# Designed miniproteins, single chains, continued (3): the designs that were tried, part 90

Each design is a single chain, and the fold is of that chain. pLDDT is the mean over its residues in the fold that is shown.

## One batch from the design tools (miniprotein)

Design m11314
Fold by ESMFold2-Fast:
Structure m11314 (fold): chain A 65 residues (1-65)
Amino acid sequence: SDIELETNKGMLKIAASVLGFKVVGEEDNTIYVSSTLEDEKEKEENKKRLEKIGEKTGIKVVFVE
């Protein structure tokens, strides 16, 4: 439902912020994020964590430069 989609998008946006990402756009069930982290290892680890959260909530996460 639309309510469930909005709730899941909200949860993903919070997770993105906690993991060092900025939300730069969204379309339907897709959220676009950019990393604010300078450390490449931490960036890669947190990317994988955010992807897993997206998979569980049915929201597509796209990482932009």
Scores: mean pLDDT 82

Design m11315
Fold by ESMFold2-Fast:
Structure m11315 (fold): chain A 77 residues (1-77)
Amino acid sequence: SPIEALREGKYDEAIELAKKKLEENPNDVNTLILLGEAYLRAGKYEEAIEVFKKALEIDPDNLASKRLLELAQEKLK
């Protein structure tokens, strides 16, 4: 599962698995957050920002998406 791959530090695998899941459910906020976190941990900060922004467009009050977006933006400084 993408969550298990992320927990094990297999960021590229987590990205691939999350993308496949999003092909079936493009607006799944939990999977978008997981994809963003996998990008963030892989050092792909611009991709992480785009994914967290999409999650917030779907669920504007999602605290995890807000916090992770802030963290990803800070990493680009």
Scores: mean pLDDT 86

Design m11316
Fold by ESMFold2-Fast:
Structure m11316 (fold): chain A 80 residues (1-80)
Amino acid sequence: LSPSELAARAAGHRVLAAMEKELGNYEVAGDSYLAAGELYRQLGETKEAAEWYRLASQMYEKAGNVDKAEEARKKAEEAA
């Protein structure tokens, strides 16, 4: 994928995650923040990736999914 396409997809996932979070769909919000983080990592935007991985971890904690929350937290630490 081109860098422009990666950036556009990351933006889409961020918007979707924010909307799902407002609806209380924390697992889906976490998945979308995680996807945004992975796309920023592919772009080399490691600081951005770390922030989105942290938000994914918080959403997974709210969803009660401790394992996914820990995985997202580790990704954030590795990206930062």
Scores: mean pLDDT 84

Design m11317
Fold by ESMFold2-Fast:
Structure m11317 (fold): chain A 66 residues (1-66)
Amino acid sequence: SEEVRQAILDAARKAAEEAAKNTGAKAWVSLRDGELVIRVEGSPEAKQAVIDAATAAATAEANRLL
């Protein structure tokens, strides 16, 4: 449902925002065709940290709700 998708997106956004703050990066997370789209501006290490955090949070929330 849309509520489940929104919860997963919100979890991913929160994790991405936290990782971005910790690394001095900027991050944006959206959904396109049911898929997470993560945009990061920062070092390669910051980009990886944000992607890893957002993906882990999305997976954990999906597993919690399903």
Scores: mean pLDDT 83

Design m11318
Fold by ESMFold2-Fast:
Structure m11318 (fold): chain A 72 residues (1-72)
Amino acid sequence: SLEEKLKELEEKLKDPDPEVREKAALELGKLAPQAPDKVLEILNKALKEEKDVRVQMTIGVAVLEIAVNRVT
């Protein structure tokens, strides 16, 4: 289910490998049209806790794209 996939990706955002976290952020961005509020919530929380600059940028871009599409 979509809910199970979002939970799996949310867990991958906590992975010790920054490559795994970056891939999870990109996958969440792809799912955003199906559950924009939940994806935005997950990504905003991850961005606040993220310390790797490259992963921060990937999450930040995804959050911006989702937010812009929701506010017309």
Scores: mean pLDDT 83

Design m11319
Fold by ESMFold2-Fast:
Structure m11319 (fold): chain A 101 residues (1-101)
Amino acid sequence: AALAAALAAGAAGLAAALAVGLDPNATLEQGIGGGIAGLGGALGGYLAGKKGGNPLAGILGGAIAALGGLLGVALAPNENGRFGGLAAALGGLGAIAAALA
């Protein structure tokens, strides 16, 4: 559970970073959404791992990553940002599922 939550949270953070980095029309708002998703994923994964699979930490981190990813999708000016935001949201949901397992 802890390792799976950490991997899902890490994947969400990377997906958010890629969504911003690969989008040549990325806006400040899209960058903020990606940053929140990345931080939420990283914190959720770290806390789940550090506390021996604490499901609350994984759920909170995953929820923040999912919300940040959805904000990235909503604010994305093109397809690359939308796909990256969706990947970040899915990673956040995966972190929640892993924390509950």
Scores: mean pLDDT 60

Design m11320
Fold by ESMFold2-Fast:
Structure m11320 (fold): chain A 103 residues (1-103)
Amino acid sequence: SLKEEFDIARALAIIEYVTSSVEELKERALKYINSDNEIDQLLGVALLVEMLLAGEDVRPILEKLTPEQKERVRKILEEMLAVETDPAWQAAIRKLLELIDEL
């Protein structure tokens, strides 16, 4: 299930957020998004959502993405939004989509 994959990515992103510095998370999110591995890409996007929920500025990370990476992130966010039941995560996903479209 796509929802189960996203729920696992979210759980892992939360663990990484509480156990890592903000600078480590920014580097890690970029590394995951730049990966050829779809699980890493999903985790990278979940980290962006978690950082935004925590009030972190994710714009500098988004600005470093190529057009192809931005489209990939947008697609993952749209798929996450379709299955997300948590209103806070829904709001953060919508905000990330808005930020990507502004860049």
Scores: mean pLDDT 84

Design m11321
Fold by ESMFold2-Fast:
Structure m11321 (fold): chain A 85 residues (1-85)
Amino acid sequence: MEKIEELEKKIKEGKYGEYYELGLAYFEQGNYEKAIEYLKKALDIGESKGVRMGAVYYYLGKAYEKLGKYEEAAKYFALAQGGPP
């Protein structure tokens, strides 16, 4: 709880690392919907800077899998591997 509140406060600066850490914190708590939300925000910022985000794609895939969204999970796992299977 405390870690998430601290990260949400820092996220006002809009930095990639803050969104990524917040997404992981929600994933660890089992809040997969919020994990997806913040990981997508991290991805958007990272892509705007030309960074390839394999770890973000992987955790997006895991979060979708936990929600039973297997098609979305497969898409993000493929992106985490650097392209289609």
Scores: mean pLDDT 72

Design m11322
Fold by ESMFold2-Fast:
Structure m11322 (fold): chain A 55 residues (1-55)
Amino acid sequence: SAEAEALMRKYGLTREDVRALLEAAGSEEGAIAFLQREGGLSREQARLVIRHARE
């Protein structure tokens, strides 16, 4: 999605970075928590980025 792409550009995230985070976190909820705490994304923004990275 265009919103996910804009968020990823703003925070300097690639699809590969988000996929690596998903594997390292071991869960989608863990990846969401990391993106919120370290990235400053909202829960909804974190979910959009994760969905886009899985496409």
Scores: mean pLDDT 82

Design m11323
Fold by ESMFold2-Fast:
Structure m11323 (fold): chain A 72 residues (1-72)
Amino acid sequence: MEKEATLRAADALIEAFKAGKSRDEVVAELNRLLREHAAEISREDAMRLGQAATSDNPLEEAEKLKEEAEKR
Protein backbone atom coordinates (compact mmCIF):
# COMPACT_ATOMS: atom_id res chain seq x y z
CA MET A 1 0.00 0.00 0.00
CA GLU A 2 1.39 3.42 -1.04
CA LYS A 3 0.97 5.06 2.38
CA GLU A 4 2.79 2.25 4.23
CA ALA A 5 5.78 2.24 1.86
CA THR A 6 6.06 6.05 2.03
CA LEU A 7 5.91 5.94 5.86
CA ARG A 8 8.64 3.27 5.93
CA ALA A 9 10.86 5.35 3.64
CA ALA A 10 10.28 8.51 5.71
CA ASP A 11 11.10 6.60 8.93
CA ALA A 12 14.31 5.31 7.30
CA LEU A 13 15.34 8.88 6.42
CA ILE A 14 14.58 10.11 9.96
CA GLU A 15 16.59 7.28 11.57
CA ALA A 16 19.52 7.71 9.16
CA PHE A 17 19.80 11.45 9.86
CA LYS A 18 19.43 10.91 13.62
CA ALA A 19 22.26 8.33 13.41
CA GLY A 20 24.49 10.96 11.77
CA LYS A 21 24.75 9.33 8.35
CA SER A 22 26.01 11.53 5.50
CA ARG A 23 23.64 12.93 2.88
CA ASP A 24 25.21 10.61 0.27
CA GLU A 25 24.55 7.56 2.48
CA VAL A 26 20.96 8.67 3.12
CA VAL A 27 20.33 9.29 -0.61
CA ALA A 28 21.76 5.84 -1.44
CA GLU A 29 19.46 4.22 1.15
CA LEU A 30 16.47 6.18 -0.21
CA ASN A 31 17.25 5.10 -3.81
CA ARG A 32 17.40 1.46 -2.65
CA LEU A 33 14.00 1.76 -0.91
CA LEU A 34 12.45 3.53 -3.94
CA ARG A 35 13.70 0.74 -6.24
CA GLU A 36 12.48 -2.00 -3.86
CA HIS A 37 9.03 -0.39 -3.43
CA ALA A 38 8.62 1.24 -6.86
CA ALA A 39 5.08 -0.15 -7.27
CA GLU A 40 4.02 1.03 -3.77
CA ILE A 41 5.48 4.58 -3.73
CA SER A 42 3.92 7.15 -6.07
CA ARG A 43 6.06 9.44 -8.24
CA GLU A 44 4.83 12.38 -6.15
CA ASP A 45 5.88 10.75 -2.84
CA ALA A 46 9.23 9.67 -4.34
CA MET A 47 9.86 13.30 -5.37
CA ARG A 48 8.89 14.59 -1.90
CA LEU A 49 11.19 12.03 -0.21
CA GLY A 50 14.05 13.18 -2.46
CA GLN A 51 13.33 16.84 -1.65
CA ALA A 52 13.34 16.04 2.09
CA ALA A 53 16.65 14.13 1.87
CA THR A 54 18.37 17.02 0.01
CA SER A 55 16.82 19.91 1.99
CA ASP A 56 18.63 22.18 4.47
CA ASN A 57 16.48 20.67 7.25
CA PRO A 58 16.13 17.03 6.13
CA LEU A 59 15.02 15.63 9.51
CA GLU A 60 12.23 18.21 9.90
CA GLU A 61 11.09 17.79 6.28
CA ALA A 62 11.04 13.99 6.60
CA GLU A 63 8.99 14.23 9.81
CA LYS A 64 6.50 16.59 8.11
CA LEU A 65 6.13 14.18 5.18
CA LYS A 66 5.59 11.28 7.61
CA GLU A 67 2.86 13.18 9.49
CA GLU A 68 1.11 14.12 6.22
CA ALA A 69 1.28 10.53 4.92
CA GLU A 70 -0.10 9.15 8.22
CA LYS A 71 -3.26 11.25 7.70
CA ARG A 72 -4.05 9.47 4.41
Scores: mean pLDDT 74

Design m11324
Fold by ESMFold2-Fast:
Structure m11324 (fold): chain A 61 residues (1-61)
Amino acid sequence: MKEKKEKGLKYVDLAEEYLKQKKYVEAGEYLGKALELAGIKLSPEELRNMTPEKVRELIEK
């Protein structure tokens, strides 16, 4: 299961890169993929309130 956490963190890194480019849709997609790999389900509304920082905290616990 450690491999899924590492891959999820890579997706968070990609989401941060997209946010820097103001590509918010792609950033949200990668944050969603990171959470899915960690087994965390969120509604679209909850995802809109997530930052890469919070997603990292949820994955790393």
Scores: mean pLDDT 75

Design m11325
Fold by ESMFold2-Fast:
Structure m11325 (fold): chain A 82 residues (1-82)
Amino acid sequence: GREEARRALELAREAVMRALKVAPKEEIPRLIGLGLRVIGTLLDLDWGLMSPEEAKREAIEIARRVYKYAPELSREAIEAAR
């Protein structure tokens, strides 16, 4: 439930942070946007504004969008969300 959703989002956050270290300069604005999206989703989950199931879907979407730069962490986030 909530614990698995939070774990998936934390892994997605780590994937975004890894992507920011290795991605080309041109990708940085997009990756910053994804990082903010993870933070917003974590807050919405913690404040009860988002269901664990919706939070898991967000974690999967964010992980997919950074897969090119952080494949292992993205895979772990997707697996944690399923």
Scores: mean pLDDT 89

Design m11326
Fold by ESMFold2-Fast:
Structure m11326 (fold): chain A 103 residues (1-103)
Amino acid sequence: AAYSGDLLAKNGKYAEAIAAYKAAIATLANNPIAKAIDLNNLGTALAALGQYDQAIAAFQQAIALIPNYAPAYANLGAALSELGKADEAAAQFAKAAAIAAAQ
């Protein structure tokens, strides 16, 4: 569950948090909002372990479920920046800022 994953991540237990988020996501077929939140959290835990390609995929899935999910765009930008993809990162940060300004 997201709660268990969040607690594990807060304690630096990123590998265990990843497993918990993946298990939660598998049960959320009929709840796209909760699934997007867990995908964003999965991405942040993956990025904390340096698994940026997997983190990017998780953030992109969160955005596909909630197209105006500003935290997922910001986190996607950060992961792209870590991979040296500066122009792609800048585009995601601009999208996150535009969504946040509209809310």
Scores: mean pLDDT 86

Design m11327
Fold by ESMFold2-Fast:
Structure m11327 (fold): chain A 111 residues (1-111)
Amino acid sequence: DPDAIAAFARRRLEDFQNNVVRFKDFGELADFYERQADEMARAGLDEAAEHLRQAAEEARRMQELHDLLRENPDLSPDERAELQAEIEERRDRLSEHRVAAVDVLADAASR
């Protein structure tokens, strides 16, 4: 049902734009994106689902890097800087995937 898909996309777009969800860490953020991707796939929004799965993968890797930094106090300043740089690069990729998912939702909502 195209009208049902458009209505679902409008509700999801509004939820993302309003940023009403709070997350404790990147692991909880990854779990959220995986759940949203599953719901979008069930609604027939496979492209949006794939973008959110990629965002979840970036969030999960960022959590692993944060845990590595926290659990390894003996890391050199250069090693810490390299890990922090990877976290920031993955944050940028996560944002790109989230924007791509929102763009797909906006296109589906514009019927």
Scores: mean pLDDT 80

Design m11328
Fold by ESMFold2-Fast:
Structure m11328 (fold): chain A 62 residues (1-62)
Amino acid sequence: DELVKEIAERLGISVETAKKAIEILEEYLKGKISGEEARERLLELGFTGEQADRLAVLYLTH
């Protein structure tokens, strides 16, 4: 997925980490998990608050 590669490059993370982060964000947007749970999962992956915000912007604008 080209979007996954772009996000990985923009955030300075691996493609695998970007894919997992997008899956978490997608579950949140589909109403499968809460925002609190999504944030906790992103932090477990090593995301900073800044990286999480940037992920949301990149995903929602593409």
Scores: mean pLDDT 77

Design m11329
Fold by ESMFold2-Fast:
Structure m11329 (fold): chain A 60 residues (1-60)
Amino acid sequence: PELEAEERRLSIETLKEMFKRRDELLAQGKPKEEAIKEVSKYGIELGKKRDERLAAMRAA
């Protein structure tokens, strides 16, 4: 099903964005614990966007 393929694609994109964000925060001199906390919050927001997109696809 198309939804499964899109879910996998979005999950991979989410991981890439989270790793990029973590690396940017560490490069800015953020402590590891603060970087992890910000990345976790960012990951939750990305997950919410993914779920909203998948819900829109189901509604179509």
Scores: mean pLDDT 77

Design m11330
Fold by ESMFold2-Fast:
Structure m11330 (fold): chain A 54 residues (1-54)
Amino acid sequence: MPISVETQLRIADARVELAAERGAEAVTLRDIAERAGVSVAAVRAVLSGEVAMP
């Protein structure tokens, strides 16, 4: 599915914040999805590089 730049930035920001709060090893894709307000599928797509960069 197409993922907006805003969604990509939100996921990246949520990942950084959670890693700082809990440690990177304690952060799950679900935690990132909840913090960013998106689906786990969207987090997985962004982190796996399935989204084309302009």
Scores: mean pLDDT 73

Design m11331
Fold by ESMFold2-Fast:
Structure m11331 (fold): chain A 74 residues (1-74)
Amino acid sequence: MSLAELVAEILELLSKVLSPEDVARIRAAADRFLADPEAHGAAFRRLVADAIIRSKVPLEVQLEVQGLLEQLAA
């Protein structure tokens, strides 16, 4: 799966469980990440992880998103 496809899947999952404001913030970070993965990858992954924990997202969704984030780190 490409980086763009992984990011799209993360955003699709998060759009169902996070506020529109949090989704918009993550989408902006995703645009920066896709433009320069080396510079913005850690910041993007941290923002997503913090948002799902803060929003008390169901554990099953947290694990799915974490798996996608691990693929982005590879």
Scores: mean pLDDT 82

Design m11332
Fold by ESMFold2-Fast:
Structure m11332 (fold): chain A 94 residues (1-94)
Amino acid sequence: SQDAEDLRTLARVIERGAELAEKNKDDPLAVETALSLVAMQVALFKRTASGPLRAVAEEALDLVNKAYQAAQEGKFDEAIKLLREAAERVRAAS
């Protein structure tokens, strides 16, 4: 279904963000940029989604916001883990 395809696309976007953050873990600005791009994409998806899709997007956005807070505290491994958890939840919903 289109909804399943949209969720798989969102999961891939979040996973790519996590991969970029992992590769650039020694660069705080690069990690923060990856997190900001992921947050923007999840927020946009949430804005256009309804019903169960919106609920999934809300859960993903909560995890991405927690990842952003972890990164602000210098906990980059935790931030990357939270991004991967967000991607997995979105993928599981597809």
Scores: mean pLDDT 87

Design m11333
Fold by ESMFold2-Fast:
Structure m11333 (fold): chain A 59 residues (1-59)
Amino acid sequence: SVDDLAFEALYWALMGDYERALELLKEIAKVDPERARQLAENLRLMGFTELAEEVEKLV
């Protein structure tokens, strides 16, 4: 599910694997752009600014 992908993306971001996190976020953006936009806002609030900016380019 999109929720499972979102959880995995956040896990990899927290572990510092931004490439893996971004791959999962790209899949979310393809199937649910609204959810991807919300995740970008959440990532920015959490301090993952660069990752948030990459997601924002996809939506």
Scores: mean pLDDT 86

Design m11334
Fold by ESMFold2-Fast:
Structure m11334 (fold): chain A 80 residues (1-80)
Amino acid sequence: KAEEYITQGLRYLSFGDYENAIKFFQKALEIEENALAYSLLGRAYKKLGDFEQATKYYQKALELDPNNIEAQLGLAEIKK
């Protein structure tokens, strides 16, 4: 179930529909907390220019997986 929501969110993200991408990644997290969904939420919020939410979700991804490269790079780009 969580895997299906992540897949749908990734499809919306690839088409530039960041609002629907966020919705599906949040649904995945409601099933099971995971670093991938948090890092993808960070990316979607960053694409919307919501750097506060992007920072929050990248930090949550790093709490679960300190080696999450996407979250590390996302935070580095935001602090510019």
Scores: mean pLDDT 85

Design m11335
Fold by ESMFold2-Fast:
Parts: structure tokens; C-alpha cells; sequence
Structure m11335 (fold): chain A 73 residues (1-73)
């Protein structure tokens, strides 16, 4: 699960960096990958702290994805 959380954080960071640069296509791509990793972390973890961390990360990535898609449209 640690690897899934680490990958989720990595892609969330990359999404945020792309968003800051106005590269909304890149941001969308990275946010989607972050969502996938955080979802897998939630599914595989039985530890409450890990599930909360993954859920918070998923929410951040999902918000970023929606906003980036809106900026692109």
C-alpha cells in the first residue's frame, strides 16, 4: 500500500505542477493517474490512517481534474 500512496502523491504533485504552468492536458493526465493509485490504496488498505490519507489525496486529485477540465473547455 505504501507504493500506491507514494505513486498517488507523485502524480498529484505532477498534476499540480502542470496546472500551475497552465498545461491543463498534462494536469488532467496526472490527476487521473493519482485518482487511480489512491482508489487502489483505499481498496487494498485496512489501516484507517492510510485510508484517510488516500481518501484526502483522491479528493484533491478529483477537484484538480474537474477544475483542469473546466479550464480546457
Amino acid sequence: VEELLEKGKEYLRKGDEAFEQGNYDEAIKNYQKAIDYYNEAIRKSTDLDEQIEAAVGLLKAAVGLVVARNKKA
Scores: mean pLDDT 82

Design m11336
Fold by ESMFold2-Fast:
Structure m11336 (fold): chain A 63 residues (1-63)
Amino acid sequence: DMEEKEIAEAAERGAVVGRNGALTRAEQLGRPPPSAEELEAAARRGAEAGRQNKLIEIERRKE
């Protein structure tokens, strides 16, 4: 299904954005770099947001 590919790609992009956001925030606040576990958690949250946003976009296209 083409939509499944779009959702998967959005999740992958969201994961990258989430991880990079956590790194940038730590630098801006002068905090130590996030742990691998924290970066993974940020990537998971970003992936979920990306997936949900794409689902909403697809739904809007149908209406």
Scores: mean pLDDT 81

Design m11337
Fold by ESMFold2-Fast:
Structure m11337 (fold): chain A 67 residues (1-67)
Amino acid sequence: SAMLEEARRLAEELVRVAATDPERARELSQKLHELYEQALAEGDEALAEEIRRLMEEAQRKAVRKVT
């Protein structure tokens, strides 16, 4: 899925920039949330769940980088 690949790319960048560019990290987090909402709106619950897992993993890794 193109949307899943985009979500994965955004999640990886979020983890990379979390400690050095908090404005960019917020932007990436917002884009991930938008992809999650789009998947739900399209009725693709399986895709939405995969994006949710990517978001949770990225947030977990980002917290460890900034703390």
Scores: mean pLDDT 82

Design m11338
Fold by ESMFold2-Fast:
Structure m11338 (fold): chain A 56 residues (1-56)
Amino acid sequence: MQEFLEGVLRIARLIAEGRYEEALELVRELEEKFKDDELAQSSAKVLRRYIEERMA
């Protein structure tokens, strides 16, 4: 989905800027918006884990 990909790119930009908390909030929004899309959910989980590792 184009909307999901656009969201992922916005999250990547926030990560590059060191804005991890805001990036994590966007991941949560994508999880809620695409809750019925199993592939999108899997991708969001991977991205969430990556951000959480950077915040630790």
Scores: mean pLDDT 79

Design m11339
Fold by ESMFold2-Fast:
Structure m11339 (fold): chain A 62 residues (1-62)
Amino acid sequence: EREARIDRLAEELKANMDDLGAVGRIIQEALERGELSPEEVTQAVGRAWGRKPLPLAPPEAA
């Protein structure tokens, strides 16, 4: 379920990658709604730009 949300955000970012303002708004809205954590948003950005994420173990900081 979270995976599907991350993938959806990544697709929206990729569709709008030519417009940095739109990309910024999409990210801001996702964070403001609280549907995704900042780490999940970072994953979506990585997927949109095709970059390999840094070693992403689930957050153990709890």
Scores: mean pLDDT 69

Design m11340
Fold by ESMFold2-Fast:
Structure m11340 (fold): chain A 59 residues (1-59)
Amino acid sequence: DELEKELKEIEERKKRKEALEKILENTPDHDYEYLKEKIENEPVLSEEEKKALFERIEN
């Protein structure tokens, strides 16, 4: 695997995850369906990362 490609992919996922976490922080009781759809439709996040975010909004 190419390290350069890996690093770019990691940074992209970090930014996307950070954006979603920011939405969760700013509107913790925002529409559950809206947040869940945003997380589910994010293609750069792993299934594991999506599950972690789901747990945060479910609590």
Scores: mean pLDDT 70

Design m11341
Fold by ESMFold2-Fast:
Structure m11341 (fold): chain A 93 residues (1-93)
Amino acid sequence: PEEKAARARSAADRALEAAEKMRNGQITVDEALDAVEESVYATALALGVPEEKARRIAKIIGDELKKKYTTPEQAAEVARRSAEAARIAADDV
């Protein structure tokens, strides 16, 4: 529904804003990746995944991203790709 699409687009925008705040030194890499985790959750919801499963998937992905991507440059690239995926998922709702 339109609500899930709007949520996914909003999460994409927040992930990109978090990447910008991280580049400006306002938040940490982990905080930026938390916004990416939220965009993964919104993407899963837009694709019809039940809420509890979507939360578990997002947490697993978020935890792995925090282990693998530790620099602002890496986290910004992940945020851009995550935002693109969320927008694509929103268009399919």
Scores: mean pLDDT 84

Design m11342
Fold by ESMFold2-Fast:
Structure m11342 (fold): chain A 78 residues (1-78)
Amino acid sequence: FGKGLTSIDLSSRTDLTALDLGSNQLTSIPKGVFSNLTKLHLLNLAGNQLSSIPEGAFDNLKSLTTLILDNNKLKEIP
């Protein structure tokens, strides 16, 4: 019973203001997956299996005020 997201395609989702991907078994973030989310204010990635964040993954999130990365496998201490 695997309902966890292992990959995401958000290329056409330009109108999102909040995105909750918490507790979804994500192991990686594809480079540029969030690049079109210029209106996004909240991104929740907590409770996944992320070991790294690709360079520039959040660079186009110009409206982002809240980013939640808690309870992942990130190698860097926040």
Scores: mean pLDDT 71

Design m11343
Fold by ESMFold2-Fast:
Structure m11343 (fold): chain A 68 residues (1-68)
Amino acid sequence: SAADDLEAIYEFLSSDPRIKAERVGDDTIVATTTLPVEEQIGIVLRLIGDFPNVSVSLKGDTITVTAK
C-alpha cells in the first residue's frame, strides 16, 4: 500500500545522516540532502523502481515523495 511504501521510504532516507527526511501531512515525505546530484538521482531511481505506490520528484537538493 502507499502507506507501507511511505513508511519504508521514510526509514530508508532517515538511515543516512546526509539526508534530512520529514513527513508532511499523511501522504508526503520531503527530504533535503547534501549529496552530489548523481547520488540524488540514484536515490530517486531506486525509489521509483522499488516503490510503485508513490510519486518521486527531485528539485534542487530536495526529494519529494507523495502517495499516489
Scores: mean pLDDT 85

Design m11344
Fold by ESMFold2-Fast:
Structure m11344 (fold): chain A 60 residues (1-60)
Amino acid sequence: SEEELWREVDVALAHMAVAIAKNAKNLSKEEQIAFLKRVGEKLTSPEARELVEKAIEELK
């Protein structure tokens, strides 16, 4: 279904954002968390949002 396709896109975007944040050695933890929070606001899938939230908790 189209809903499943958009879920997959959201999850892929979440994975990309987490990888970018974790590999951004020039950013502070606070800046990495702020970036992930902004990405999470744009995600519509609960699964994708949970992925970003877990990454934020791991960075704390």
Scores: mean pLDDT 82

Design m11345
Fold by ESMFold2-Fast:
Structure m11345 (fold): chain A 72 residues (1-72)
Amino acid sequence: MKVLTDREALQKLIEELKKKAEDESASVEELRRTAEQAENLSKAALKMGDPESAEAAQKVAELARRKAEEKE
């Protein structure tokens, strides 16, 4: 909890995961891992009282899951 209290750190992590989800060379396993990490960031953001960051992270998780399904 306290380690991710910095809103800028949370936003940077979400942005990095979004880049990984948009990476056309990413494997199905990498995309599934990215989706899990984005889901965890969404839950962390909700615990911090940041619903906008939670929604952004959830959209990254959805994108990564869709791209993984398209590649299988």
Scores: mean pLDDT 78

Design m11346
Fold by ESMFold2-Fast:
Order: C-alpha cells, then structure tokens, then sequence
Structure m11346 (fold): chain A 65 residues (1-65)
C-alpha cells in the first residue's frame, strides 16, 4: 500500500541520516537512493525534497572528513 511504501521510505531515510553521522557515506547514498525510489512512487515532491536534503548532508559530511 502507499502507506507501507511511505513508512519504509522514511525508515530508509532515517537510516541514511544515521550512516551519514557515522561517516559511512557509501551506505548512506545507497539508502538514500532506495528511499527516493520508494517515496517517489507515493509522493514525488516529498521524495525530491528529502533526496536534496540527504545529498546536501552527505556533501557537508564529506567536506569534514
């Protein structure tokens, strides 16, 4: 269902944030892509916004490593 896809996508989004914090940017990017694919099926505007937010955080973290 759309609700299940949204929930799974948001859980993947939260995991991506955790991996960014840990400095595992490769895993964070994989999780971000999965979150985007699922969320774009139910809410493409939110998917684009969340993808941009994760991308910005990954770039910021990479600059500090």
Amino acid sequence: SAEELRKEALELYEKALEYIDKGDLDEAEKLAVRAYILLSQVDPELAAKRAAELGAKIKEKEAKL
Scores: mean pLDDT 85

Design m11347
Fold by ESMFold2-Fast:
Structure m11347 (fold): chain A 60 residues (1-60)
Amino acid sequence: SNEEFLKEVREIADAARSPEEHYRRVRELFEKYAEKGYISPEELEKALRQLDIHLERLRE
């Protein structure tokens, strides 16, 4: 469910020690959920694009 996914995203955010670690772990989570069929390939692409934008803002 979307609620379970969001919970896992929050847990990764709390545990990650760097923006790069946060990015990697959230990306792996998105890919895992896409492989399970919980999100479409189009939704995965959109989510990863938004994640890349967020990481770039944190690095600037």
Scores: mean pLDDT 74

Design m11348
Fold by ESMFold2-Fast:
Structure m11348 (fold): chain A 72 residues (1-72)
Amino acid sequence: SEEVEKAKKEYEANPNDAQAHYRLGKAYFKEGKYEEALKHFDKAIELDPNSAVAIGARYLKKEVEKKIEEKK
């Protein structure tokens, strides 16, 4: 999707930016690419664990994990 492509370019330009990983994780989550979303949310938390980005990433990570469990 256009959103994933845009977020991926932002990530490629700034691979150590927690915000870039968070945005890419959100884009993958919207596309139902749950495993990819989890990887980027985990990286966002790792890069800046005490930020608003990390709070958002932890919340969405729980939502993704719930979606994976519901699919079985």
Scores: mean pLDDT 84

Design m11349
Fold by ESMFold2-Fast:
Structure m11349 (fold): chain A 67 residues (1-67)
Amino acid sequence: DLEKAYEEVKKLLAEKGASEEEIEKIFEEIKKLLPEAEEELAKETREGDPQAEASREKLLKALKYVE
């Protein structure tokens, strides 16, 4: 689930001491980098399937890239 992946990333950033404003900016950058991942999830939205896992991995990679 892409939304669940966003929640996990948000929690990790908050634990690192990032402000809510900083977290929002990071997520906006991630959304710009991974629009295709959101489209894939929208087309094949099933929890625990390979497409959902791939979308989560793309989000985590984009987060590391933005760092």
Scores: mean pLDDT 61

Design m11350
Fold by ESMFold2-Fast:
Structure m11350 (fold): chain A 114 residues (1-114)
Amino acid sequence: DKDKEEAEKYRKKGEEAFKEGKLEEALKYYEEALKLYPDYIEALINLGRVYLAQGKLETARNLYESALELAREKGDKRAEAEALRALGEVYRAQGKLEEAEELFKRAKEIEEEL
């Protein structure tokens, strides 16, 4: 799929921008990836990480919950574990340490079965 291949290029550009601390640039690249491929779980998680870095916890949580739902619908256990871990980071940032630990534990249990 041409759109999926182009979305992968934008996701990679977003990752490079994110590593350089260019959050606004990373945001735009991940939004372009999702415009081309809306069900791109990795791009949803990466976009959520940008919002988390900006302190926009509710936006990040919503993106991670969407990624988790898509991962479960597709039976993608690796993506499910990654989304659960990402949600744990949001809960930790909110000071909800017990909820974060439960999410991290569930992610580990899935990863150990891979």
Scores: mean pLDDT 89

